# Designed miniproteins, single chains, continued (2), part 50

Each design is a single chain, and the fold is of that chain. pLDDT is the mean over its residues in the fold that is shown.

## One batch from the design tools (miniprotein)

Design m5639
Fold by ESMFold2-Fast:
Structure m5639 (fold): chain A 159 residues (1-159)
Amino acid sequence: DLEEKLREERLEQERLEEGRRAAEVRRALDTPELQAAWMFARAVAVNGRTDALLAALAEIKRETTDAFERVALLILAAQLVREGVPLERIVETLELSPEEVAFVERLVGSRTAEELLAVVREYLESLGEDVSGLTDEELRARVDEAVARVLARLQALLA
């Protein structure tokens, strides 16, 4: 009786907390591409395939030379941190540099699309990319295109 009620209350609290985390992620992700990336990462994690997802991300990171695809991959890594994957595990598996770790931490801390784009702009500039002439809409479009490419590759590797 009382034990069953305590178990039900615990499961309800877990569901409510999961719902709150999902809502916070959705507020930070205002593009269909970023939302699709988060939903895909979430689906893989829920099905117990987190190790396979991290291995696929590590492969893409090793092969990519495009700065925007690297940004897209690190955005997906930040969503995994928000979903409860330990940052240390992501750092080790993806072989993140100190600069990439700092970028992921700033992405995890971003609460709005504007904050996320500002962090992305600063990181791309730190890589020597000239993004000063890009509007926020143009920068966002290039990031979204890179996210779509990374997602297509992840889906192929995890098929």
Scores: mean pLDDT 78

Design m5640
Fold by ESMFold2-Fast:
Structure m5640 (fold): chain A 89 residues (1-89)
Amino acid sequence: MKPLSEEELKEMLEKLEKLLEEEKELAKKLAPEKAEEIQKLIEEAAEYVKKALEALAEGDNEKAKEYYEKAKEKAKEAYELIEEELKKK
């Protein structure tokens, strides 16, 4: 195991941003109450992605990784809620 390079972190963050956009579009198709909860998690994940990109731009790869992990967890929570709601149809 080795620490992630700046290039690897940037690629992972770009993939996560694409996932968040997909989750946002899927959430719009759900009941308003569930959409609101999911959108809040997506917004929190997006804030962490932004912080990770800022840390990466400052050369702080460790901080960027910490924010990436937080963004990933929030994105995962949103995705699990979307999946559960879609399975109910």
Scores: mean pLDDT 79

Design m5641
Fold by ESMFold2-Fast:
Parts: C-alpha cells; sequence; structure tokens
Structure m5641 (fold): chain A 78 residues (1-78)
C-alpha cells in the first residue's frame, strides 16, 4: 500500500504543478515523484499511473490538483 503523509502530498504538488495551473499531467506527476527523492518502488509508481489513467477517462492527459489529492488520499486509505 502507498503511504503518503499530508506533507508529502503538498511537496508532490509543488514539484508536479510548478506552474500552479491547477492541473497535473502524467509527466508532471512522474517528475514530482523524482523531485521528492523518495525513490518510490515501481509498484507504487505503476499504481499511481494506473489510477491516473482510470481518472483521466476523457483522455486529455491531465487532472485537476484537487482530483490529484483525492486520488492519492484514496490510495492511502485503500
Amino acid sequence: SISFSKKKLEQLFKAADKDQDGYISKAELQAGMRSLGENLPDEHINALFAQFKEFDKDGDGRISVEEFVAMLKAMEQT
């Protein structure tokens, strides 16, 4: 299971959403995870990407910052 503290979520946001546009792309998510230096296992990264694809059913390649937080929190609770 993925365990993200509130502080880690905030840091991931800042790293992923550098432009503060309120949207996170898959590439920004990946870059943000690298910036945290957490060296998350591939399993956790793959799980996040799978959730991202499920959430991005419209296929525009982006999700809102609030939806991104909800996604990560859901993964913590599950």
Scores: mean pLDDT 64

Design m5642
Fold by ESMFold2-Fast:
Structure m5642 (fold): chain A 85 residues (1-85)
Amino acid sequence: ALTEAEANARDASGATPLHMAALSPDPEFALRMTEELLAAGADVNARDAAGHTPLHYARRNPNAELSQALVARLLAAGADPTARP
């Protein structure tokens, strides 16, 4: 099981695992990992070093159908749709 510390760990760009899950074009990985991360206490509004949130990454997902599903899920989890980089 993911710990809260693992769910909120930041890479060299300040991105969290939730940022990476939101950008992943693999539907099984993206959807399952997003649910596991949110259940583990991932910060839905975490900002990377450039000020981007997981919602920004979801909107940039190359799979358009998956992008829509991830955006809807993150908004349901409390993502701020007005957040600017």
Scores: mean pLDDT 85

Design m5643
Fold by ESMFold2-Fast:
Structure m5643 (fold): chain A 62 residues (1-62)
Amino acid sequence: MTVKFVALEDFTAKTEEDLSFKKGEELLVPAEDLSNPEWLRATSLKTGKTGLIPASSIVPIE
């Protein structure tokens, strides 16, 4: 199961594993990964790319 999130702010990737996104971008996160309070693996609905994002920069919407 995946949970849908929206970005609260812009984020720029610092490593190849990180995902860059813009404020208001929609992201999908596997429910199994929600146990990590700092970093989540997310897929951008805009680009289809997957990477690590800071959990503090997103909020669940669906």
Scores: mean pLDDT 77

Design m5644
Fold by ESMFold2-Fast:
Structure m5644 (fold): chain A 118 residues (1-118)
Amino acid sequence: SREEIIKEVEEIIKNGEVNKKDAGGRTVLHKVARSDLLSDEETLELIKKLLEAGADVNAKDDRGYTPLHYVAINLGIKRKETVEELIKLLIENGADPNAKDDYGKTPMELFEEMWYNE
């Protein structure tokens, strides 16, 4: 649920485990970036909190996905402007927009596929 994601962010920050990976190689930053349960404002606020807590913006999961890849394909973000704001925020915090996943796709290529039908 939405409440479970928010609670996981709070607990991970409190415990100093912001970069701990789950069984899929995902950090809590990946989980927030991927979540379709959060509002646009909640997604932005939680990502800011995680970055302030020292989250690794370039962490790759078991599929080679960075948080930026997940933001690019996040169907829960209602406004394209919010996706663009999150992309800018992550890049300003050192995210590599040219990082390739295990399928050879960059976050920008995924963003194009989701928002521009080419």
Scores: mean pLDDT 82

Design m5645
Fold by ESMFold2-Fast:
Structure m5645 (fold): chain A 160 residues (1-160)
Amino acid sequence: PLPAPSPEEQRALAGKYRDLLDALDNASPASNAAVAALLEVFLLLLEGEDEERAVRVLQELMGLTEEQARALVELLRRIIERARASRSLDDASRQAIHQELLDEFAALLDSIPQLTPEQKALLLKTVEFFLLAVSLLSDEDVKTLLSLLAGRARGLALGL
């Protein structure tokens, strides 16, 4: 079992969560739709659900081509696998892996011309939060937080 997060780790997680909520509240409906799509794909992959559904979500909500959507799903699978594997590492090694994953994710987003700078920045904040949450929380708690964020992003995408 994972040890309980320290007060410092809890503050870091709460800070990233607040910053992400603030960013969602100030972002366009289209950017919120992109975050909702990313969060839905993370939830599908954490549940072991069909990759074809994840690809369709990214195509419909982010306007990606099938090739771009498949590349993103593959990277998100690697992010989940490496983030889970990093749970047993010291803080410096874990941070280095998280930075590598963020850099790889940023590079993939930069290859997608359909995404705006606002969408790219918000998607990066979402993955940064996900990496911290996975390092500190159980998979069930991560799924709960991602579900709450996905609900908020969907509401904001609809102008609610």
Scores: mean pLDDT 87

Design m5646
Fold by ESMFold2-Fast:
Structure m5646 (fold): chain A 101 residues (1-101)
Amino acid sequence: GRDLGRELLRAAMLGDLERVKELIAKGADVNAKRPSDGRTPLHLAAEGGDVELVKLLIENGADVTAKDKEGRTPLDLARESTLASPEEKEEVIKILEEAEK
């Protein structure tokens, strides 16, 4: 079969919401880890400030407590992000904090 986890990580990096939905429907592991840094799709979505992608990944079982190779969670990357607008960053932080309850 195709490496759906690798394709999912790439789609998450690009913010391709439709491709992420398609890959999840095909059985992609939403908690796939990138070999270079251990980041999951949720880490990448959170760093990018992609509110809709963050919501979609959480709804499909993304581990909000997952740590990358440097011990950072998706919430840590959202807080440290310089890629997102202030409004996107604030909303992603709020969603991740609520999901940890």
Scores: mean pLDDT 87

Design m5647
Fold by ESMFold2-Fast:
Structure m5647 (fold): chain A 101 residues (1-101)
Amino acid sequence: SDEEKAEAVARAAVEEFKRLDKNGDGVITREELIEYFLSLGLSEEDAEAAAEAFLEELDKDGDGVITPEEFIAYRSERLRELGWSEEEVRRFEELVRRLLG
């Protein structure tokens, strides 16, 4: 169902955020992104490049951190591009906020 679909995608997004947020402070820093990419076997230079690319895509205010709201906004826009309704996207956003909050 649409509810089950939103719940599954929300759970996946929350697990992604938690994997990136290594210190559990509720935001993703450039250093946490580098650590994540290093954990995948990238070199330091490749991990830095990957972290910069990820920040450029999600960090709209340029403060060098990804907040839960920026992460939710980015994921929501991708879901809209995939044809999700505004109601499905809103349910996704509510679930991610509840699970991250």
Scores: mean pLDDT 81

Design m5648
Fold by ESMFold2-Fast:
Structure m5648 (fold): chain A 80 residues (1-80)
Amino acid sequence: LSDVEIDEVKRILAEKGLAPEGYPVVYEALRRLKDEDPELIIEAVKSLTPEEVAELNRAGAAGDVDRATEILRKAIEKVK
Protein backbone atom coordinates (compact mmCIF):
# COMPACT_ATOMS: atom_id res chain seq x y z
CA LEU A 1 0.00 0.00 0.00
CA SER A 2 1.23 3.47 -0.94
CA ASP A 3 0.81 6.43 1.45
CA VAL A 4 -2.16 7.64 -0.65
CA GLU A 5 -3.87 4.21 -0.38
CA ILE A 6 -3.16 4.05 3.38
CA ASP A 7 -4.72 7.53 3.81
CA GLU A 8 -7.81 6.39 1.84
CA VAL A 9 -8.13 3.27 4.05
CA LYS A 10 -7.78 5.44 7.21
CA ARG A 11 -10.49 7.82 5.94
CA ILE A 12 -12.93 4.96 5.17
CA LEU A 13 -12.32 3.25 8.53
CA ALA A 14 -12.81 6.53 10.43
CA GLU A 15 -16.08 7.18 8.53
CA LYS A 16 -17.24 3.64 9.41
CA GLY A 17 -16.56 4.26 13.12
CA LEU A 18 -13.15 2.73 13.84
CA ALA A 19 -11.92 4.24 17.12
CA PRO A 20 -8.50 6.02 17.03
CA GLU A 21 -7.09 3.66 19.72
CA GLY A 22 -7.65 0.78 17.25
CA TYR A 23 -5.49 2.28 14.48
CA PRO A 24 -2.10 0.82 15.58
CA VAL A 25 -3.57 -2.72 15.64
CA VAL A 26 -5.39 -2.31 12.30
CA TYR A 27 -2.29 -0.77 10.63
CA GLU A 28 -0.20 -3.76 11.78
CA ALA A 29 -2.89 -6.06 10.31
CA LEU A 30 -2.67 -4.12 7.01
CA ARG A 31 1.13 -4.60 6.98
CA ARG A 32 0.54 -8.38 7.20
CA LEU A 33 -1.68 -8.04 4.08
CA LYS A 34 1.00 -6.12 2.07
CA ASP A 35 0.98 -8.70 -0.78
CA GLU A 36 -2.78 -8.26 -1.41
CA ASP A 37 -4.05 -6.01 -4.22
CA PRO A 38 -4.52 -2.45 -2.81
CA GLU A 39 -7.82 -2.09 -4.72
CA LEU A 40 -9.15 -5.24 -2.99
CA ILE A 41 -8.09 -3.87 0.42
CA ILE A 42 -9.91 -0.57 -0.28
CA GLU A 43 -13.06 -2.41 -1.47
CA ALA A 44 -12.84 -4.73 1.57
CA VAL A 45 -12.78 -1.83 4.08
CA LYS A 46 -15.67 -0.16 2.17
CA SER A 47 -17.63 -3.45 2.53
CA LEU A 48 -17.21 -3.65 6.34
CA THR A 49 -20.55 -3.88 8.16
CA PRO A 50 -21.21 -2.06 11.47
CA GLU A 51 -20.85 -5.45 13.20
CA GLU A 52 -17.43 -6.06 11.60
CA VAL A 53 -16.29 -2.54 12.59
CA ALA A 54 -17.42 -3.29 16.17
CA GLU A 55 -15.27 -6.47 16.07
CA LEU A 56 -12.29 -4.42 14.78
CA ASN A 57 -12.82 -1.96 17.65
CA ARG A 58 -12.80 -4.86 20.13
CA ALA A 59 -9.62 -6.30 18.55
CA GLY A 60 -8.02 -2.84 18.66
CA ALA A 61 -8.88 -2.35 22.35
CA ALA A 62 -7.40 -5.81 23.12
CA GLY A 63 -4.26 -5.29 20.96
CA ASP A 64 -5.31 -8.40 18.99
CA VAL A 65 -3.52 -8.05 15.63
CA ASP A 66 -4.32 -11.68 14.67
CA ARG A 67 -8.07 -11.06 15.08
CA ALA A 68 -7.92 -7.77 13.16
CA THR A 69 -6.02 -9.58 10.35
CA GLU A 70 -8.69 -12.34 10.23
CA ILE A 71 -11.52 -9.77 9.97
CA LEU A 72 -9.76 -7.89 7.14
CA ARG A 73 -8.81 -11.12 5.30
CA LYS A 74 -12.46 -12.30 5.39
CA ALA A 75 -13.55 -8.91 4.02
CA ILE A 76 -11.00 -9.21 1.16
CA GLU A 77 -12.30 -12.71 0.31
CA LYS A 78 -15.89 -11.33 0.15
CA VAL A 79 -14.86 -8.72 -2.50
CA LYS A 80 -12.74 -11.07 -4.65
Scores: mean pLDDT 80

Design m5649
Fold by ESMFold2-Fast:
Structure m5649 (fold): chain A 59 residues (1-59)
Amino acid sequence: MELYVALEDQKAAGNPSFTFKKGEVLEVLKDLGPDFWLAKSLETGETGLVLKSKLEPAP
């Protein structure tokens, strides 16, 4: 399981839409290229696109 911590809030995430708060733990599901991951919030269960620059690795 690849876990990452959000460095900032996300209020709109494109298509599919995805929102989270700074400090939330996200699971990376798929690498979608140089800038984006498909990720899942462990708190809400929602999935969507996130910029790689918004996340840092979690222990």
Scores: mean pLDDT 75

Design m5650
Fold by ESMFold2-Fast:
Structure m5650 (fold): chain A 139 residues (1-139)
Amino acid sequence: SELDEELLEAARAGDLERVKELLREGADPNAQEKIPGDPNAKGRTPLHLAARNGHLEIVEYLLSLPGADVNYQDQDGNTPLHLAARNGHLEIVEYLLSLPEADVNAQDNDGNTPLHLARENGHEEIVELLLEHGADENA
């Protein structure tokens, strides 16, 4: 729906008040990026986009909603934790790892865990944090 597309954009842009407004208007909090015929469409949810772009307050808000899935995988197999770890969003990684259901060892379609992506991108503080939370160096 148009509301769902606006929600994805608001989450990507970091507009918390617009996210709240659109959800009140009936937008689906689990809406996925849908670009028909685009092979680069990743099926990312508002949560994925907020985590990728460093919008902590939107991540916290979306995960406070009933039925939120912290481990939701996009079309590449990326969880919100993968995207936050890859892009160096330490505070979002800290928040996600505070949730008991968070899968620290989730694998993307290439077999990469959040730990692999953090190391590849030189995010040493995130690497240390992931290891403290049970990340498997051999996964």
Scores: mean pLDDT 88

Design m5651
Fold by ESMFold2-Fast:
Structure m5651 (fold): chain A 65 residues (1-65)
Amino acid sequence: MDKIKKIFEKILGVSPVTEDSNFYDLGGNGGLLGFLRSELEKEFNITIPDEEAKKINTVKEAVKY
């Protein structure tokens, strides 16, 4: 959980981020979503398809991967 929050804070340049924080409400967009996906893939050694990345709106949604 804390690692995902820190990734969101790093990508969006805002703090604090909570598990209920919405990526787009904090100034996220498609380009930043690409960076978020890349950081999550590196941190957890996983692959996130484009279709699944589009479903990531909150920290809670990112935890599912």
Scores: mean pLDDT 75

Design m5652
Fold by ESMFold2-Fast:
Structure m5652 (fold): chain A 75 residues (1-75)
Amino acid sequence: SHPNLAATYNNLGGVYQAQGRYDEALESYLKALEIYEAAGLQNHPNYLTAVDDAVRTLEALGREEEAAELRARRP
């Protein structure tokens, strides 16, 4: 997997979030997390930021159980 692609999805998530497009933001953040996890980069600052951003997006969507589960992935 390509780390630059993960960074692109994370940035895209931020753009969608700024537009109030939380479902698309979440999809983009989750794609970034998938790529980082496949690369073994769970301790990378960009991965941790993407986890935090995805958690906040899930909370904004009222999906508190999924937010709690995703937060537990943070080392």
Scores: mean pLDDT 83

Design m5653
Fold by ESMFold2-Fast:
Structure m5653 (fold): chain A 70 residues (1-70)
Amino acid sequence: MNKLDEDGRTELHKAAEAGDVERVRELIAQGADVNAKDKKTGLTALDLAIRNNNPEIVELLREAGADVES
């Protein structure tokens, strides 16, 4: 899994940014790296979900082992 685009973003970053809950669930089930950072901003998928005020995605990522900080 852990496929990156030219910005160092995973599919998980894109799904979290789009608010696509079902896609986030699929990617977590496929073993996506929930702690991967965007090469441009250093943001994780969790950071994007928090910024977009999507509590369901935040909960999914946290249960999958995402760290907000440290």
Scores: mean pLDDT 75

Design m5654
Fold by ESMFold2-Fast:
Structure m5654 (fold): chain A 84 residues (1-84)
Amino acid sequence: GPEHPNLATSLNNLAGVLYNQGKYKEAASLYKRALEIRLKALGPEHPDVATSLNNIAVALKNLGNYEEALSLYQRALEIKQKAL
């Protein structure tokens, strides 16, 4: 429903607060939930999907999961490079 994109934004904002508190694992979980909603609602090439991928990558980098973070940063960059 129309609430799904708004829910993704709310999850993203809550995750941002948790991230700023150093709660990277909890932040990553909420960013991943926002990504799932955005992928379903907007498709894989949408700028909001790139933003979600970047946010998950930043949280994972702070958890020491560099391989997954790098992969997500690269995917976000590819989406942004294709956007006009």
Scores: mean pLDDT 87

Design m5655
Fold by ESMFold2-Fast:
Structure m5655 (fold): chain A 80 residues (1-80)
Amino acid sequence: SEEYKELLEYGKKIAEGTNFTDEAIETVVKYVYDYGKKKGLSFETMKLDLKSVIQFLENLGITKKEDVERFFKLEEELKA
């Protein structure tokens, strides 16, 4: 969708100057977008969530696709 493309471009912009790989950024964006659509969140809320998640993961040194996927899997398991 057009919203997904805009969110992806925003995520890439927020991750500028960080150690995030493009694949890791795409993984975070997809997760935030899928969650936001499932919960009926506004696009502006998804952008705020995306920025917060990227900053949080960067602070933890989680910047590679495999590490991002592992983090989200653990988060889902802890909420179950």
Scores: mean pLDDT 84

Design m5656
Fold by ESMFold2-Fast:
Structure m5656 (fold): chain A 94 residues (1-94)
Amino acid sequence: ELSEEEKEKYKELFKLFDKDGDGKISAAELKEFLESLGYTETLTDEVVEKLIKMFDKDGDGKLDFEEFLELLKRDPSEFEEPELQEFITRLRLV
């Protein structure tokens, strides 16, 4: 489980990429967030779209902060793509 300190850190990072201020992050904004963490070579647009589809509960093609936290809480082994497994593992180590 994420600590309160980790939640606040991710909340601040989420807000930096929520350019519309709607409390949601698009595929493009999520990709920019991931690139800022150094994942540029591992993540394709297809992989980012798959991430959003797995956690997008309302089907609008975006992730809210709660859905983003749910992504971060998942065991890396739950992802079929090796790139996603490595990405989630690295996120949990920062």
Scores: mean pLDDT 69

Design m5657
Fold by ESMFold2-Fast:
Structure m5657 (fold): chain A 111 residues (1-111)
Amino acid sequence: MSENEKKLLLAALNGDLEKVKELLEKEGADVNAKDERGNTPLHYAAAAGHLEIVKYLLEKYKADVNAKDDGGYTPLHYASFYGHDEIVKYLVEKYKADVNAKDEYGLTPLD
């Protein structure tokens, strides 16, 4: 993973939308970049409750809504686990995120 992709993951986690925009629009960072655990920017934005970044990644850069990390967790798993109801609703209703995706323990995002 490049330094710019590492910065993108951290910006998504921290809710720094302007830095996310800079890294994707000016620096050419991969919107679907994965860290050592398989987490993408969308996983981190969903886990941290940053709806504006979730929308930006999906609407402008067509991020993989169903990306799985090394544990089989999708962004929807993290949004649901951390109680980010507006993000759960957005992912399911607008982007038709897979509500039946099973993690390594056989649990779905809504279990």
Scores: mean pLDDT 86

Design m5658
Fold by ESMFold2-Fast:
Structure m5658 (fold): chain A 62 residues (1-62)
Amino acid sequence: GPRLYRALHDYVARRPDELSFRKGELLELLGVPADDPLVWLARSLTTGRVGLVPREYVEEIP
């Protein structure tokens, strides 16, 4: 099934490929870039938007 994450903090995208989100927002993990282990490609379940999210700003939901 989909791997779900919860935003720990608000984040404002600094680049067009990044996703903005609010604390508590649910994110679906789509992939982990091979060249940058500190960011994940995710989809917001609230907005449906896709973008890169900083790993330290999210936690996995069991």
Scores: mean pLDDT 82

Design m5659
Fold by ESMFold2-Fast:
Structure m5659 (fold): chain A 72 residues (1-72)
Amino acid sequence: DEDGDGTLDAAELKRVLERFGLNPTDEEVRELIAAADRDGDGTLDKEEFIAVLQRLGINPTLEELEELLAEF
C-alpha cells in the first residue's frame, strides 16, 4: 500500500521515542535510522523499528508495539 502502513520515517520515530520519555535530537534520530535501515531509504520497517527500540534499552510488549504502530 502506498501509505506505508508498516514504515516509520524520522518524524514518526521521534514521536514514538518521546512517548517512552526520550527527547532525541534530529541528528540522533537520523543516526538510529541509518544504523537500522539496511535499504538506505530513510525509513524503518517493523523489524528495523523493533531493533532501534532494543538498541535504546526499550523492550515494549506486543500490545505496546501494536498501539504505537496503530497510530501510524
Scores: mean pLDDT 71

Design m5660
Fold by ESMFold2-Fast:
Structure m5660 (fold): chain A 86 residues (1-86)
Amino acid sequence: SEEDIKKAKDYLNKGITAYNQGNYEEAIKYFEKAIDYLDKAEDTPEVYILRAKAYNLLAQAYLDLGKTEEAEKWRKKAIEDREKVK
């Protein structure tokens, strides 16, 4: 839905702000909330693009915390969503 996409974008922006401040654990929580809202939306190209972005940002935050296995998991999900658009 439009509301789910809007909430996802809001949480992505909050996560990016937290990430840029070095608050990686807070960024992870915001990116996970963004993904939760995208999962409630219809599977459209916009949703795949936004969710892939969220997954990549989540993976990067986990990597910055030294959680390499968790980061790889989210990176693989991002690739899967990107492949559905192109």
Scores: mean pLDDT 88

Design m5661
Fold by ESMFold2-Fast:
Structure m5661 (fold): chain A 108 residues (1-108)
Amino acid sequence: SALDAQLLAAAEAGDVERVRALIAQGADVNAKDSFGFTPLHLAAQAGHLEVVRVLIEAGADVNAKDIWGNTPLHLAAQAGHEEIVELLLEAGADENAKDIAGLTPADY
């Protein structure tokens, strides 16, 4: 939907208030783009800690996989966003999840 596309864009941009407003309007927190990226993938990769927190509180799937098998934890680890890695692990992210190359988040 248009709301889901706007949520993906707001999460990638780090716009916390826009993310909250779109969730309140009924945007799907687990929406996927053409590459399988959820709002949580995009926020985690971009380093937007507060957006990651809001999405987790709204029921985002912390173990969602993109088309390459990456979870949000893989993308946060690859980008070096240590506080987001810690937050995702506290929220139940699978540290043993393997991408299509057989790599876990800890391998990055």
Scores: mean pLDDT 92

Design m5662
Fold by ESMFold2-Fast:
Order: sequence, then C-alpha cells, then structure tokens
Structure m5662 (fold): chain A 83 residues (1-83)
Amino acid sequence: MELDRELARAIAFGHAERVKELLEKGADVKSPLVVNAAEMAAYLGHLEVVKILVDYGANIDAILKAAERAGHEEIVKLLKEKK
C-alpha cells in the first residue's frame, strides 16, 4: 500500500513529523515494510521516530534488539520502560 511504503521511507530517514502524519492517516505500523524500517531507525538512533512508532503499537522486541546492537542507550531505555 502507498501509505505503508511512504511511512517506511519516512521512518528510515528519521522524519518524525511525517511519520506521525502518515500514522494518523491510517498507515499500518504492523506492515512488514514498516517493521523493517523501524528496526533500521532504531539502529540509526532515530529516537523521536522510535517513540512515535511505539506509541502507535510497533513491535518493541524487534526494535529493542536493533537499538541494543547499535548501542543507542536512550532508545534501549525508552523501549524497556514501555515493555
């Protein structure tokens, strides 16, 4: 779906405001494209994007593993508190 692909791109590039707009328009946070992009955002340290995705019900376990591998302590802390 166009929204899911656009959301995945916004997530990967760390565009937090665009991520929020697309989720508000009904983009699927559970889409495989979005899940893969969320792991990439966590690996790249896009904290605000990760926070928005978690608030919309993203898979915390997959994102947490990516953040831990990359050493992003702020993201790891956020995700562990939301578990």
Scores: mean pLDDT 82

Design m5663
Fold by ESMFold2-Fast:
Structure m5663 (fold): chain A 65 residues (1-65)
Amino acid sequence: MKFIYGSDLTPLEQKIVQLIAEKGKATQKELAEALNVSQATVSRHLKKLEKKGIIERVDGYYRPA
């Protein structure tokens, strides 16, 4: 991971990015469980992060872009 946009993200989105970076890749379910939020909530934020080019979705997993 070469870029971090933490200041441009909500606290929840910052935590999502950190968890993905630490794990190398994570599923929506793993992130929802770790952050104690619904999968629907995580899904919305993951899509936003993907559009920003911070993360990418590969074969059902999310990883740093």
Scores: mean pLDDT 76

Design m5664
Fold by ESMFold2-Fast:
Structure m5664 (fold): chain A 62 residues (1-62)
Amino acid sequence: AVGAIAEVVEDFEAKTEEELSLKKGEIVEILEVVDGDYVRVKSLKTGKEGLVPKEVLKLLKK
């Protein structure tokens, strides 16, 4: 969901300028669900934004 916090469960390396490289264990904010496979996120560590596969993210629910 938009505004939700998610944990990166697998390392991801950007292949395009629109994608964001993330390391396992990083925490991101979900900004937008772009399609069925990709979401736009903001890294809480770096403040950078980009697209990542939703499969590398796990939603944190409290």
Scores: mean pLDDT 79

Design m5665
Fold by ESMFold2-Fast:
Structure m5665 (fold): chain A 80 residues (1-80)
Amino acid sequence: MESQALGQMLIVSAELDYPVSEKTLADVNEAVKEAEAKLKKLKIELEQAGLSHKIPDVERKIRKELLEKVEEIVKAHAAE
């Protein structure tokens, strides 16, 4: 299971693969926090709707969207 490592894994990847300014890392951290909050909200909604079987798929989608957003942030800052 990787859901608990979502933020940590992405921050480590950004630090190692994208050694950029503190501003870029701050924006990446903000994106991670937003994704974690969104995932928590969706888990609650899915549990209440009786769709618990969709939780793993939603976790995977949120992780993919977060990785794409991190790449966009890094590229945008690199282009400045």
Scores: mean pLDDT 68

Design m5666
Fold by ESMFold2-Fast:
Structure m5666 (fold): chain A 151 residues (1-151)
Amino acid sequence: SMQAIRDRLLQLRDERRYLELLLLGAELLRTLSDDDLLRILAGVFPVLTRFLEILKTEGIEAALEYLKKYVELFKKNPSEEGLVELGLLAIYLAKLGEFELALEILEVMIETWGKEYPELVKTTLLLTAEVAEERGDLETAEELRKMAEEL
């Protein structure tokens, strides 16, 4: 059920199992509609939820502006929960073809938490590379895989 998935996300977050939280979140981004994502992710990922709400109500330009402002706030006070949200947002942006901001987010993740959470950051890079390859952007996919090899 959707409630069971939501309860699992909250459990993984509360237990600080951030890699497993990222992997489950990424699977949901791949398989669910935006409306189902909003129902499941509300209160688990506040930034991703707000991004999706703005995207639905105000469009892509407003959503990207909101996210750019959040990235600047994250740089000043990076949190592990914020790291997982940025990873999911980078994957979602890649799905939309918004690679410029996705790459900026991935670079911020490397700079802030790449040493402490190398497997989480590397996994995000590889999942984003897979989305780029599926979209036919082989150059971006290769760049992301090279970045992952350096972690």
Scores: mean pLDDT 90

Design m5667
Fold by ESMFold2-Fast:
Structure m5667 (fold): chain A 61 residues (1-61)
Amino acid sequence: MVGDIFRALEDFEAKSSKELSFKKGELLEVLGVESPEWWHVKSLTTGKEGLVPTKYIEKVE
């Protein structure tokens, strides 16, 4: 899971400074699991890091 690449299924707008906003289709590298519903990721498009909701992302293979 950590180090895996996930793709955004839809746009997400951060509600706090700890969360990462992303656009549909962005590739996100998993850096850590905070909870089953929130993961710490890095956007491969922008280089920014933050927490994202796992329901809006899908594993890329």
Scores: mean pLDDT 83

Design m5668
Fold by ESMFold2-Fast:
Structure m5668 (fold): chain A 68 residues (1-68)
Amino acid sequence: SVLDEIRALIDRIAALEREVADPSASPEQRAAAEREITRLLAEIIELAERHGLMDEAGRLLGEARRRV
């Protein structure tokens, strides 16, 4: 389902946010992870808007961010 696709993208963002938070990561590695997070967030917004799932996507993103 589209909602499961959004969940998968959110899980990918969570993994990338852990990479950004790693103080041993190089500036280049952090920059690459930050660019990918921005791209994935745009993809989530596009999917959520097209399918009327903005409220659900916002809730899932909020839940994921609380676990970081």
Scores: mean pLDDT 83

Design m5669
Fold by ESMFold2-Fast:
Structure m5669 (fold): chain A 96 residues (1-96)
Amino acid sequence: MLTPLEAELLEAARAGDVERVRRLLAAGADVNARDPETGETPLHLAAREGHLEVVRVLLEAGADVRARDHQGFSPLMLAELEGHDEIAEVLRKALA
């Protein structure tokens, strides 16, 4: 069940707001929360939008790098599709 805290985490990750992401995780937001419409996690959103520091914070918090959204995309696939090469490299290292 998506809580207001988890909805805020998804929005903060999409926006690249590193400080808000850190505060929401410290407040107990599930790092692997899923958007109920898309199945996207905070890591999917940060990877798609090119927010490298948010990606690093989410990985440190235990984000699932293998998570698939409702269309079958992983965070790595979204980073590669959008051309975010450094994020793609960070995610590949997390998969190894």
Scores: mean pLDDT 89

Design m5670
Fold by ESMFold2-Fast:
Formats: sequence, structure tokens, C-alpha cells
Structure m5670 (fold): chain A 73 residues (1-73)
Amino acid sequence: MELEKELLEAAREGDLEKVKELLEKEPSLIVARDEEGLTPLQLAIYEGHKEIADYIVKKAKELGIDLKELAEK
């Protein structure tokens, strides 16, 4: 779905405002994966966007999502 791709792209590009807006609209997007199986959290970490990674971690804890499932090997 387009929202999933938009979140993944925002995490990759460092667009914190868009990440916040999308996760507030649909929190389930936090477990989205791209074609390589990377989550928004993994993309933010890979690209060095610490602020976005930190936000996603806090949001996942708020939603009761296991962070290990978002950062799988």
C-alpha cells in the first residue's frame, strides 16, 4: 500500500515530520517492510537518522510491539 511505501521512504530520507504523521494515522505501519524485508526502524538506523529511530522505538513500546521483531537479523 502507498502509505507503507511513504513511511519507508520518509524513514530513509530523514523526514521525521512525515514519519510522525503516518504513524499517528496508522500505527500498524510501524511493522511495514520494504522489498528487502527492512522495517522503518532498520532503514532509519541504516541511514543514520537517530531521531527517527528513537521516535519509532518509543512508538513501538507505546503500542506494545516487541522491538526485536522490528530489528530482526
Scores: mean pLDDT 79

